# Designed miniproteins, single chains, continued (5), part 25

Each design is a single chain, and the fold is of that chain. pLDDT is the mean over its residues in the fold that is shown.

## One batch from the design tools (miniprotein)

Design m16847
Fold by ESMFold2-Fast:
Structure m16847 (fold): chain A 91 residues (1-91)
Amino acid sequence: ITTTITLYDESGNVVDSLTASSDLEGTLLAMSVMVVIAKKLGASKIEIKTSGDVELARELAEEMVKQLELAGLKVERVEVEDGHVTIELAK
């Protein structure tokens, strides 16, 4: 699976990006790292693009939301389309 996670600030600028070409476990590790970075940098939007199907994209979205909420971030909106996930964070 190839998954790219991109973090955006409130102005829409990319503040960090990570691409992982790995199994599910490696992808989940990449997501957990990006949750930590999102909190430290004050990211306002997270984009996940995966080579997996829409069901995998939904599973990744659900896990990312859980990890973000556990980190104390509030998720305002989640959109999943064809291997593409967009998560918006409240500020």
Scores: mean pLDDT 81

Design m16848
Fold by ESMFold2-Fast:
Structure m16848 (fold): chain A 65 residues (1-65)
Amino acid sequence: METIEFTVYEGEKPSPVAQAVAEAFRKVAADAGHEAKITWVRGGTPDDTAQSAEDVVALQEQLAA
């Protein structure tokens, strides 16, 4: 099972970019025959949400390697 975790900070909603990346990750994992689990967690500082989205993009590149 392939798992990816997104962090959503207090008072914030998941960014459109994070949501799009989560859906792309599900599709890529399914196309590769793997089960994908998306986890949304609250914590951290508001500014870290953008960094989380960038980390997810990096993970997708690593999975394609």
Scores: mean pLDDT 60

Design m16849
Fold by ESMFold2-Fast:
Structure m16849 (fold): chain A 74 residues (1-74)
Amino acid sequence: SAAEKNKEIRRELVILEAEVSLYLWMARQGLATPEQIEEAIKLADEALKLAKEHNAPQHVIDALESMLKELREL
């Protein structure tokens, strides 16, 4: 059902946002390698694409865009 599909997409986005947040936190602490930062950027970009394709709430899109921008400016 559409409701079940929406729950699965929400779960995936929550996991992706948490992973990107963790990588960003590590980068801010100087604990991330350049390769890990590049991987985090790719993950954030994929998460943002998924969020936009599935019409995720605007606050989720805004959070992912903010994290992606910060990762790229490191």
Scores: mean pLDDT 85

Design m16850
Fold by ESMFold2-Fast:
Parts: sequence; C-alpha cells; structure tokens
Structure m16850 (fold): chain A 81 residues (1-81)
Amino acid sequence: SRDARITEVLISTWDPDSPIHKLMKEIFEELKDDPELALSYLQSISAAELLREQGREEEARELLRLSLPEEVYQRVLEVWA
C-alpha cells in the first residue's frame, strides 16, 4: 500500500543501528494490518526525533504525548533514556 511504502521510506531516514530505528520497525510490523495507523504513529515519532535533535526535547515529548497511545509513548521514552 501507499502508506506502507511511505512508512518504509520514513524508517529508512534513521540510522539502522539506532534504538529508534528498531522501535519504528517493531511498530510497523505490529501494525502491518493497519498501515494508515502505523504511518500516523511513525510520522509523530520521526517529528519528535527531529525536535529532540534540535534540543527541543520538551516539545518533542509533548508531541508524542498528544499523538500516541500511552503504551507507544512509553516505548519511545524508553528508547530516549
């Protein structure tokens, strides 16, 4: 599907050896039957990672909190620890 292809490209922008890349692949596989939801979550995670790279970690955390279910939000925070 289009959404699955966009998600694969999004994941590929991150270092394949990074914990965040591993988490993004896990979420994509878990949500393979709902590629639109997978794309939505991974776009939010990608945007938060870019904010964090810019030193805007509080804004990144707030974006994740507002856009992700608690379980997925906590998984991103564990990667950031």
Scores: mean pLDDT 85

Design m16851
Fold by ESMFold2-Fast:
Structure m16851 (fold): chain A 88 residues (1-88)
Amino acid sequence: PTSDIELNEAYLKKNLTAEEIEEHLARVEEFLERLKKENPELYAELVELEKESPGLASLLLVKLGLSPLSAIAYEVRLEREKEGRPVL
């Protein structure tokens, strides 16, 4: 059985080029910088969620208006960083 993170990573690589994945991750960084500026308290909660549950952090960003596809790329990146694996 494939883990949810491995399934999400496979989905991204099947449907997007490496350049498109990098574009989604760049949009995530832009979204996070805006969130940090406009709502620093919510950003602090997100940083704690990133450490505890990349999936919940990703869901929070979707609820705040991030594209689901960008959120999937973000979740995979966080999980790979926690595992010491190469980032997307």
Scores: mean pLDDT 77

Design m16852
Fold by ESMFold2-Fast:
Structure m16852 (fold): chain A 82 residues (1-82)
Amino acid sequence: SLAGAADAFKASFENAAEIGAISEEAAKEMGALLAEIVAKVDPAKLQDFEDAVGEGVEEAIRAKDDEAALAGIKAAGEKYAV
């Protein structure tokens, strides 16, 4: 579900902040942004959106790049929004 996907990613962002991979502020901003974007995503493309966000966020966390993580979520939202 859209809500389930948003909650799962939010938990992942909070865990990443707890281990110091991203800032707590970035985790909150990413969670809020994802919740807004998920509401606009085409349900037929939800899986592709989830895959794109997951891959981009994991890469940015490994790089410790908050800006890249936020940009990835925005780009996925623009690509898969209705």
Scores: mean pLDDT 74

Design m16853
Fold by ESMFold2-Fast:
Structure m16853 (fold): chain A 71 residues (1-71)
Amino acid sequence: DELIARAEESLARDPEDAETQIGLAAVYYLQGDFERAEEYVRRAAELAGISVEEARRRMEEVAAKIRAEQA
């Protein structure tokens, strides 16, 4: 548990992790885990310095692309 939290903190210190957080949010969103998806959207917004609404839009775009590729 503490190791997972530290891994998440380490990810948060890396600039490329904003895209990783958005990707994780998209996966959870597609699995119906909206609580986890929203958590990662908020983290991505903080990391990228953008609004939660913009991060959510990006997440939904990624989720839509994943769905289209599996059609």
Scores: mean pLDDT 72

Design m16854
Fold by ESMFold2-Fast:
Structure m16854 (fold): chain A 88 residues (1-88)
Amino acid sequence: MKPLTDEELQKFLSSQDFKNALSSFDVTGDGTIGDRELELMLARLMGKTSLSDEELEEALKKFDLNGDGKLDFDEFINLLKEVIERLK
């Protein structure tokens, strides 16, 4: 699969359409992204089918500011931007 250009990717991540799509991954309706949804999204961005427990723990520690094992939408968007920047 061809990746989005950096310009297209930055515009997409900042769009309301992406935020609306992201809310569809909130299966509990509590405004946070669970560890399973986070794992799947990060794996896709890295071209993998799954993450190791170590990779997931590292991501959660870095961006989970309240230590509850879940990311809110703002924390999750920031994590996605960091991962995407590091893929280039």
Scores: mean pLDDT 61

Design m16855
Fold by ESMFold2-Fast:
Structure m16855 (fold): chain A 91 residues (1-91)
Amino acid sequence: KKLGIENARGSAEGARLGAERARELGDEETARGLEEVARRLEELEEKIRKSSEEEAKELLKEAVEAGAEAGVLTMLLSSRKLELESEEKKE
């Protein structure tokens, strides 16, 4: 479905940007996680395009869940940024 494709694509782009930010902070584990989520979302976009309308609904749920996972990783990245800022100011 159109909405599912758009959501999967947008979430994948967001995850890739998050991975770049994680790499800037030296958080290689979070960067890898976000890249894997982005790849999964890209695969889901392709599957949704090839699926029936009913199958697309189930795949949309998976895309939403993957997007939520990317959101959690982005929140963890924000926490790490705050920790690094605190450590740098530690005297």
Scores: mean pLDDT 74

Design m16856
Fold by ESMFold2-Fast:
Structure m16856 (fold): chain A 87 residues (1-87)
Amino acid sequence: SSVYPDGSLIGTVLDESPEPILVTIDGKVVEVTDLVVRSPTGHYTYTLLVEPLSDTVYRVLGVEGPFGMFTSPLGQELRGRVVRVER
């Protein structure tokens, strides 16, 4: 069972890279950016590598953060998910 289904609110944006980079994933060039988010509980700050779909909706391509986040359900479950943020 997913802790964070698609469309889940994952936190508040603290910072976003103004200059997206182009990366190749499965032979397709996609635009990606770094997004710094504070969790809804306020206990965690983590960096996401994301594909922007709108001003508040992103596809998560990678997760960086405190060591525990990489092995936590948050670090594992968010990969490949579509997520929502507050600004």
Scores: mean pLDDT 67

Design m16857
Fold by ESMFold2-Fast:
Structure m16857 (fold): chain A 75 residues (1-75)
Amino acid sequence: SIEELIEEIERTLEETIRIAKEKNDEKTVLEAEILRGLLLIVLGVAKLEGKEPDKELLEKLKEKAEELLKRAKEL
């Protein structure tokens, strides 16, 4: 579901930020926070339009979040 997809993205970004902060990886923290901002914009626009968020766009955000998490863990 879209709700599960949003929750997964939020969880992945939160974990990425936590790990990156532990490693003093400021670039990964900033990139993850930018993705969180983009997620909030996507959700806000959907709310204003009275529609569900774009699933394809959410799936792309998930892919980017997972990429950042992998980077954070591999350092």
Scores: mean pLDDT 86

Design m16858
Fold by ESMFold2-Fast:
Structure m16858 (fold): chain A 62 residues (1-62)
Amino acid sequence: MLSTQQLLSQAHDHLVEASETLSPEEFKKIAEQILKELEKQGVPQDQIDNFRRYAESLIEEN
């Protein structure tokens, strides 16, 4: 079983890779899937909200 920190670390790595390799539309879909998976794994809502904000910033910067 992965810890919350390991789940967030893996999600962050996947999100960054997706932002570099996928179109904005595909990236948004993958980001939403990652967020839903974090919620299913019991990651705290405040950390999910921070992750969502980070994902949105990646789209706006590119």
Scores: mean pLDDT 78

Design m16859
Fold by ESMFold2-Fast:
Structure m16859 (fold): chain A 68 residues (1-68)
Amino acid sequence: SMERLKEAIEEGKKLIDALIKSNKLSEEEVRSKIDEIVDLVAHIYELNEEEKEEVKKALEKYIDELFK
């Protein structure tokens, strides 16, 4: 559902925020972990492959905005 997709994106953003703020990861390090984050939230929220791709795009865009 669209609601589960939105929740998965928000959870992915929280994980990215934690990696930057708590673990002090660089942009390159955070980007290297994006597939693991996408896989994790896709598993939790029971997303299909199309929804998983949308999460990845949203999280890549979020990282772009954080490191401007």
Scores: mean pLDDT 86

Design m16860
Fold by ESMFold2-Fast:
Structure m16860 (fold): chain A 78 residues (1-78)
Amino acid sequence: SKILESIGLTLRAIGYILDGDPKGAVEVGKELLDKFPKDEFSRKLAKKIFEQAAEVARKQGDYKLAEEGEKLAKEAEK
């Protein structure tokens, strides 16, 4: 099921966020969009992953990764 696979990837991204690894979360968000580029549910999950990863990156002082995550979140909205 695309829904179950998207949820599984989202849980993996949450794990990276909790571990303080926003780069890992961004890579999972990219994988989610690559697997399901036209699925609205997967795109909404990827957007949330990128937004949360960008917030964590900014708090860590990684402004380049934060800007990448914010850009990817906007792209996932389309």
Scores: mean pLDDT 87

Design m16861
Fold by ESMFold2-Fast:
Structure m16861 (fold): chain A 63 residues (1-63)
Amino acid sequence: MEEVERLKREAEELRLKAKFHYSAADSLRAFGPEHEEDAKKHEEKGKEYEAKAKELEDRARRM
């Protein structure tokens, strides 16, 4: 039970990090095309954190 709760907490933290990066990408795009490259980098980081969160959620669900 302790391990499942730990994995869920870690996944939630990763989800929050992904949301932060997606929000940063949206904000950068709103400032104009000169920020598009930085926006794409944040979007890529968001996808990485989202993938990691999904892996931990899937592991917790199967325990």
Scores: mean pLDDT 82

Design m16862
Fold by ESMFold2-Fast:
Structure m16862 (fold): chain A 69 residues (1-69)
Amino acid sequence: SGEEALARAREHVRRAREAVEAGDAETAQKHLDEGQAAAVRAVILLGEEAARPVAEELHRVGKELDRLL
């Protein structure tokens, strides 16, 4: 379901953030990639508005990863 896709995207955001904080760029990138895929699925199933908060969080974590690299 779209709600499951949103929940998966949020979990991947959380894991990516933890990995950035730990300095683990490889793990952070993996979770960002999986979170982005889940967010795209959420857009398809629920629409852009419902997925926007998690997409914004993915973007912010991506910027933090870029600062780590």
Scores: mean pLDDT 86

Design m16863
Fold by ESMFold2-Fast:
Structure m16863 (fold): chain A 61 residues (1-61)
Amino acid sequence: AAFVDLSSDDPAAVRASVEAYLAAHPDLSPAERAALAGVVEAQGRRLDSPELLALAAEIRA
């Protein structure tokens, strides 16, 4: 099973973990996608990463 590893201080590692999780779970519900997007957005703000903020917006759409 794939887990979202958000403990990293490396935005690239966080992004890779999120991408792996999405690939392993293609049938995420809208509620599950919204929850994941919120967590990714929080990590983007914490790490000052425009890439993670953009990824959160993509997941939410």
Scores: mean pLDDT 77

Design m16864
Fold by ESMFold2-Fast:
Structure m16864 (fold): chain A 94 residues (1-94)
Amino acid sequence: MEEEMIERMKKLVEEAKEKLEKAKKAYEEGNYEEAKKYALEAEILASMALMIYSVAMLDKSLSEEAKKELEELAKEAAEIGQEATKLIDEIDAE
């Protein structure tokens, strides 16, 4: 139920974070093609998490605790997405 949505979002956010870290490392190493690939993957995963959040917020029966956890995950996903987009923009300027 709500636990399944939270777990799915957690997994997507964790994967997005790992991809963003790989993108940053590749960028530092001058591997711009690899960096862009990982940054795009991070952006997609973050967007998927935000889509789950949007669908979850349509459920009026969600507990206050579940709402807070989903909001925290959505905030983290948005931050990851923004960082990934910024990195892609920097790579495209190279």
Scores: mean pLDDT 84

Design m16865
Fold by ESMFold2-Fast:
Parts: structure tokens; C-alpha cells; sequence
Structure m16865 (fold): chain A 92 residues (1-92)
């Protein structure tokens, strides 16, 4: 099972999303759409990804999300700790 938590810190409010699915692709697609919308709103994003079945896939997803954020115009950082990958996307 794959889990992702997304925190969007916008100018008006903070929104939190949680995705849990057996399909990694489903989780990733939902997170990418939220990141795109957050950038358009001028919001900062923090994404936490974990997988008990494939921690390396979670790390690769985090790296891909950070790179996508950079392409949009975010400053991105990635941290890997205790089987959890955290991506922080900040407006410049």
C-alpha cells in the first residue's frame, strides 16, 4: 500500500490531502495535479510519501516530484528519513 500526504500552504488557507492506494501510479497522478494547482495559486507545498513494499520507489517518486516542482518554478528540497520521503516546494 502506498501513502502520500500533501500540505498546501496558500495565501488564504492551508489545505491537507491524504492518498492511500494499492496503485502507486494513481497516488502519483493525484499528487502531481495538486502540485500544479498549488503553483498557480501561489502556494507552498510539502509532500510526504511512504511505501512499506518499495521504499526505493518512494524515493524515486520524491525526486521526480522535486524536479517537476523546479520545472514549474519552485525551489525544491528532498529529505529521506526512516523510510519516508519528504519533498518541500517553496515559492522563490
Amino acid sequence: MYEAEVVVRGPEETRRYRFVDDSFSSVLMQVLEIVRQAFEEGADVEITIKSSEDPELAKRAATALANYGRILGYEASVEFKDGVATVRLRRP
Scores: mean pLDDT 80

Design m16866
Fold by ESMFold2-Fast:
Structure m16866 (fold): chain A 91 residues (1-91)
Amino acid sequence: SPVERAVETAKKLIDRGEEKIKADPENRDEWLKQTLADIVLAFRLMFNLSYEEVNELAEKLKEIHEEYLKTGDLEAFRERVIELVKEMVEK
């Protein structure tokens, strides 16, 4: 389903970002920003998101990122991203 594809894609991109952070922890914030950019790009291309949907996704991911920078809670970050992509694709 589109929802399963969205969840799987988000998980793979987050996992890739975490591996980059593990290899290069001094640039953690840059790799995290790149991971969010990769998610936006992937969903724009895979699900043919409108301009408004792309902007909404980007802003909500930015909010999730800012929360993660305060807490360091990767599981909460992952859960929030997955919930967001489900909402955007379940239309």
Scores: mean pLDDT 80

Design m16867
Fold by ESMFold2-Fast:
Structure m16867 (fold): chain A 98 residues (1-98)
Amino acid sequence: SEVQQRIAETLARVRELLAAGRYEEAAELTEATAAQLDPLSQLELAHQVAVILGAPESATQFMDVQKALLLGLSPEEAREKYHLDDKGLALLEKLLAQ
């Protein structure tokens, strides 16, 4: 999709900017792209940038829980699609019960 292409192009440019030490420009590009995306695509962009920056698995698990909520997934579907651990599943179940 056009959205997936924009995310891929942004991630490629972010990697180049980070390798060049141009951190402010990398952040500005990420924010500018996110402003043009739907909430699920914003989380996908944020997730991929977090992975590039070496974020811990707990942060990526939290992002996957938010994606599952936006998509309206059941805990079973979220486990299969995002490989949520027990803590991620417990958080999803708690948020769905509210």
Scores: mean pLDDT 83

Design m16868
Fold by ESMFold2-Fast:
Order: C-alpha cells, then structure tokens, then sequence
Structure m16868 (fold): chain A 92 residues (1-92)
C-alpha cells in the first residue's frame, strides 16, 4: 500500500504541475507551449500507470483491488488529456 500511495502522490504532483503550466500558457495564447505541457502531463500519467501495473503481481488481494481502481482512474485521466491535446492541436 505505501509504495502504491507513493507512486500515486508523485504522479499527481507531476500531473498537477504540468497542467498548471499548460493553463498559464493558454492564458497567454501560447497554444504550442500549452500542448507541450499537457503532453508532459500525459507522459506522467502513463508512467504512473505503468509503475502501478508492474507492482500489481507483488501485492496482496486487497491492495491489488485498490491498485486496479487507481489504474482505472488513471486511464480515464489519460483519455481526458488526450482529448484536450487533440482539441488544442485542431485550433492551431
């Protein structure tokens, strides 16, 4: 559980930071910079998901169930960021 929580915390910190930078770029009309920051957020989400998937076989049944739910939420976040990047690229 502690290692899963550590991966979740580090992933969340990276994603939030990159999204904040993307939003600031959008406020300035810098679509290229915004797309770059959102792509970095996407990479952080995908890396976090991969780390959790790699840990999954080593966890007990309860921690596996918890971790699978987190992976599912990360998959939803990945799709949302991909859609945002697509929308911004279409506006260039």
Amino acid sequence: MEEVDKIVLETTKKVVEHIKQGVEALKKGDYDSAIEHYKKALEALEEGKKKLEEMLPSLNEKDQEYTKKIIEELEKAIEEIKELIKELEEKK
Scores: mean pLDDT 85

Design m16869
Fold by ESMFold2-Fast:
Structure m16869 (fold): chain A 77 residues (1-77)
Amino acid sequence: MEELLKKVEEKGKKAVEYLRKALEDPKNRSEYLKKAQEEIGEALALAGESGTEEALEVVEKTIKEGKKLVEEIEAKE
């Protein structure tokens, strides 16, 4: 369980990192957004497999942070 939680955290961090890169680099924005969505999807799948509240909370936090970054990207066009 703890090993799986660690992987969920790592996937979440990668997703946020890709979103920050999308914000900073407009030329590769669509590619980074795609990678971020893939990492979030994998984190959610792992959290579902673990069945723990802690893993779900990590994913929810990642989604909230990611949503805020996506809104900021959209605002800048």
Scores: mean pLDDT 80

Design m16870
Fold by ESMFold2-Fast:
Structure m16870 (fold): chain A 86 residues (1-86)
Amino acid sequence: MNIPKIDIPGLTDRQANILGTGIGSGSELLISGALGYLKKNGVSEEAIGRFIKWLRERKEPESFIELALKVLEKEGYKKAVEIARE
């Protein structure tokens, strides 16, 4: 089943797939690595927060979302956490 093209401002399809794969792995290490890659490539906290909010609305894997939010908080992405919880 094809997920419709992700149209989140400030995220490319590649960046969204990297972050989504990290979150879907359930691994803090892979989530951290994905975030580091996105930060190095200038992805905003707002784009990251919007992507996680979109995942909650479509997939509802609460355990994976809460793990991602925990990693974001540890690494100082507070704005992304606030947007994702809205």
Scores: mean pLDDT 77

Design m16871
Fold by ESMFold2-Fast:
Structure m16871 (fold): chain A 71 residues (1-71)
Amino acid sequence: MKIIDEGEKKKEEGDLDSAIKLYTTARASLYTARKILEIAGAPESVLKDLDKKIEEIDKKIEQLKEEKKKK
C-alpha cells in the first residue's frame, strides 16, 4: 500500500522512472509472498487476493511505461 502510494506521488511529480522502480519492487515482493504462502498451504482466498494486487500493480507499471514512451 505505502510503496504504491509513493509510486503515485512520484508519477504526479513527473518522476516516471522512480515510480516504475517502486511499483516493480512492490510486484516482486508480492510474487515472493504469494510463493511462500502457496508453499505454506494458505487458503485460496488469500492467494486470489495477492493475485489481484499483482494484476493491479502490473497494470500500473504498464501505464507508467506507456506514459514514458509518450513524447
Scores: mean pLDDT 75

Design m16872
Fold by ESMFold2-Fast:
Structure m16872 (fold): chain A 147 residues (1-147)
Amino acid sequence: LAYYNLGNIYLNQGKYDEAVEAYKKALELDPSFEEAAGNLVLATALKQGGDAVEFLVEQLKAQLKAKPSALAAYNLGKVYEQQGQLLKAAAAYYLALKLDPSFEEAAKGLEKVKSKLTEEQQAQLKEIESIEDLDKLIEAFLSLEEP
């Protein structure tokens, strides 16, 4: 059953209730599915909004500093996209792809968000994309301000 993929489709559409139910079904089938567990936390926080989203952002930033993961970067990208912080969202999706070039959902997110960036935001994203060193890229991303 493709419940994890179904959850990702609902999450991308902002259908957080349906995303939560799909990820729960994925975890019923495989309780060790870390990606489904992470996305369930993300969908639940996005559904609640406010302080829950701010708490999740700080936890994901701490995770990226301690042990970088493509999933943590992707989840930050989804949060920033839903908040309309498009430059931060694009940078997060780019970081996710830098950590895992096969991450199809991050590639789709990046393409979608890039099409909505202003010329100034596109220039700032190019500066971030020019950083070859992973640690410097993560530092630049975490220090990024939305214009």
Scores: mean pLDDT 82

Design m16873
Fold by ESMFold2-Fast:
Structure m16873 (fold): chain A 78 residues (1-78)
Amino acid sequence: MDEALEIAVETAERLAKAKTMSEQAKIAQETAERLRKLGLSDERVSQLVTAAVMSALESKNPEEAAERTREEAERILA
């Protein structure tokens, strides 16, 4: 469970640093694959990836994106 949360947080940091839509899509796809390997449902995977993407878009820097994603991921994984 903690591993899924840390993957989501790391993804938000990477997305916040990404400069192209192609790079963002690749990061999201790789994250979804990592989460599926942990045994999460497609619905849970989609929720965590969406949380990371939205946090990265709404945040001014990677640190803020990570914090927002951590809070949302804790709610999703509760």
Scores: mean pLDDT 82

Design m16874
Fold by ESMFold2-Fast:
Structure m16874 (fold): chain A 77 residues (1-77)
Amino acid sequence: VEEELFKLLEEAKQSTDPQKRIEYLNKARKLLDEVTDPEAIEKAAGLAAELSQDEDFDVRVTATLVLIHAVTKLKAL
C-alpha cells in the first residue's frame, strides 16, 4: 500500500498533463486511508506539499486536500 501511494504521488509530480496529476492525487488520497505507518504518511504529506505549489490551480487544490488528509491522520496517531 505504501509503495503504491508513493508511486502515485511521484507519477503526479512527473506527469505533464494536469488532468493526470489530479487523477493520481485523487487515487493517492483514497489509498492514504489504508496507510497507518507515520513515516509513510509524513513522506506522502511532503510530496503533496510540493504538488500544492503546482502551476495548475486544480492540481494545487487537489494536492492541498491530500496534504490536509495526511496531516489530520498524523495528528490522530
Scores: mean pLDDT 80

Design m16875
Fold by ESMFold2-Fast:
Structure m16875 (fold): chain A 80 residues (1-80)
Amino acid sequence: GNKEKLEEIFEEFLEKLKKAKTLEEMKELLEELAKKVEELNPVLAELLKKIKEALEDLMKKGKEYVIEKVKEALKMGLSL
């Protein structure tokens, strides 16, 4: 179903995000995911765009904090 397909996309995305070494790579990954989910879940796409815009500030707390915020957004998206 739609939920299972989104969960697969999210798992692949999180793996790529964990492996990303630069702020630019993380921004590109967030933008790509937002575009992929925009038609299916515009609220999630907007949350991902907000994380991208705040990424430099979020990274001041470390990459782990960014990953946790992204996981929260994805979990909210699956619940909508």
Scores: mean pLDDT 81

Design m16876
Fold by ESMFold2-Fast:
Structure m16876 (fold): chain A 60 residues (1-60)
Amino acid sequence: SAMEEERRRRLGRELVELFVEGMLRDEGIEVAPDASLAEKQDIVDKVIIERLKEVGEKLR
């Protein structure tokens, strides 16, 4: 049903938010208290890219 689809989308968003918050905490990154999920995801994406670059350099 449309209501179950909406509930599933909400749970999916909550899980993504928990993952993003966990990544920021593990990396020790402080984010503004009013930052949106999209802003937090952008920061996490940048961290992942930088970590991948470091690993790539090390494997050369």
Scores: mean pLDDT 76

Design m16877
Fold by ESMFold2-Fast:
Structure m16877 (fold): chain A 95 residues (1-95)
Amino acid sequence: SRDEEIEQLLDQVLDDLDGLLRKAVQNNDTDLAKKINEVKLLVLQGQDYYLNGDYETAKKKLEEALKIAQELYEETGDEGVKDIAEKIQKVLDLL
């Protein structure tokens, strides 16, 4: 179902963000770690609002997360960041 696909994509995004955060911390890249944490918090907020049926606020949080993820991809060229942005966009398209 669409709900199962949305939840699976959000879980994948959160797992991928945790992986990127661990790499940023290992490399002592404080600025990158901060931006990854900002994306993660927005995705977690979006997931919480979605689960509570507030789809309008969920969309707003995920749109903010997407913007930061896109900015990170422009800065880093990291294919993992691009994949995260594409998954967030897919969630938004399904909402």
Scores: mean pLDDT 90

Design m16878
Fold by ESMFold2-Fast:
Structure m16878 (fold): chain A 63 residues (1-63)
Amino acid sequence: GKRIGVGAGKTREEAEAAAKRGLEQGADEGIVLPGATQEEALKVARELMKKGHEAGVVGTGEK
């Protein structure tokens, strides 16, 4: 499996910045989810984990 950073944010720019931060933290791949909620991003991360990847949510834009 790969290490995947799930970048989420209210805007495309925020989601891309979050995905980039995941890559800087050692992720092999970044996924960009513009407009996704924390719950939606976590769902994507869980689906990736079921496929044998290590996945985490990065930068959801909430406090």
Scores: mean pLDDT 76

Design m16879
Fold by ESMFold2-Fast:
Structure m16879 (fold): chain A 77 residues (1-77)
Amino acid sequence: LEELLKQAKSSDPETQLKALEELAKKGELEALREALLNAISQSTDVELLARLGRIAAEAGLEEVRQEALRKIIDLLS
């Protein structure tokens, strides 16, 4: 779990996304929610934010998905 959380904070988007998907597969929803919210707050990359929102949607974390969408709208405004 700790290693996955560390990878979820990686500066490499592919490493970050794989770690988040692995957290979802393991059913670590609390850890996934925190990691996704942190990644969304730190990202200014619209494409990465869209992918983070997709992971949230697939995991049933609708509030996190909405946060990703809100960040995208803010960046484009």
Scores: mean pLDDT 81

Design m16880
Fold by ESMFold2-Fast:
Structure m16880 (fold): chain A 64 residues (1-64)
Amino acid sequence: MSDKVEELGQKAIEAGLSRGQIGILVAVEVDGWSYSDVAKVFGLPSEETVREIVKEVRKRIEET
């Protein structure tokens, strides 16, 4: 799990992602937080917003 966090961190830096975007991705994919909990912690309007951010962030990492 720690190695996956470092790999995601490196790719996220190369993709130009913000700390907030990286934190959301890690919370969902590494820590297993629910979209609802991530939305509350990061001050996002809905769990659908979290899901869209995760998709967009993953797409940016894949395109880099």
Scores: mean pLDDT 73

Design m16881
Fold by ESMFold2-Fast:
Structure m16881 (fold): chain A 65 residues (1-65)
Amino acid sequence: HMSLEERIRERVRELAEKYGLSDEEFDEIYKTVLWAAKKLNLTEEQADALVEGLARAFASDKEDR
């Protein structure tokens, strides 16, 4: 019943909680993945992988700051 957009949002939320990301970081990841999915016709699996990669990159920056 959940759309791809809702899946992406839920996944970003889970990872944002896990990595302690801000609302701004959450929105940035969500928008980036959503636009990529739209432009590249990403599957659920591909979208999930992109969310994980971006969340990990933001988490790495977060630890630095």
Scores: mean pLDDT 77

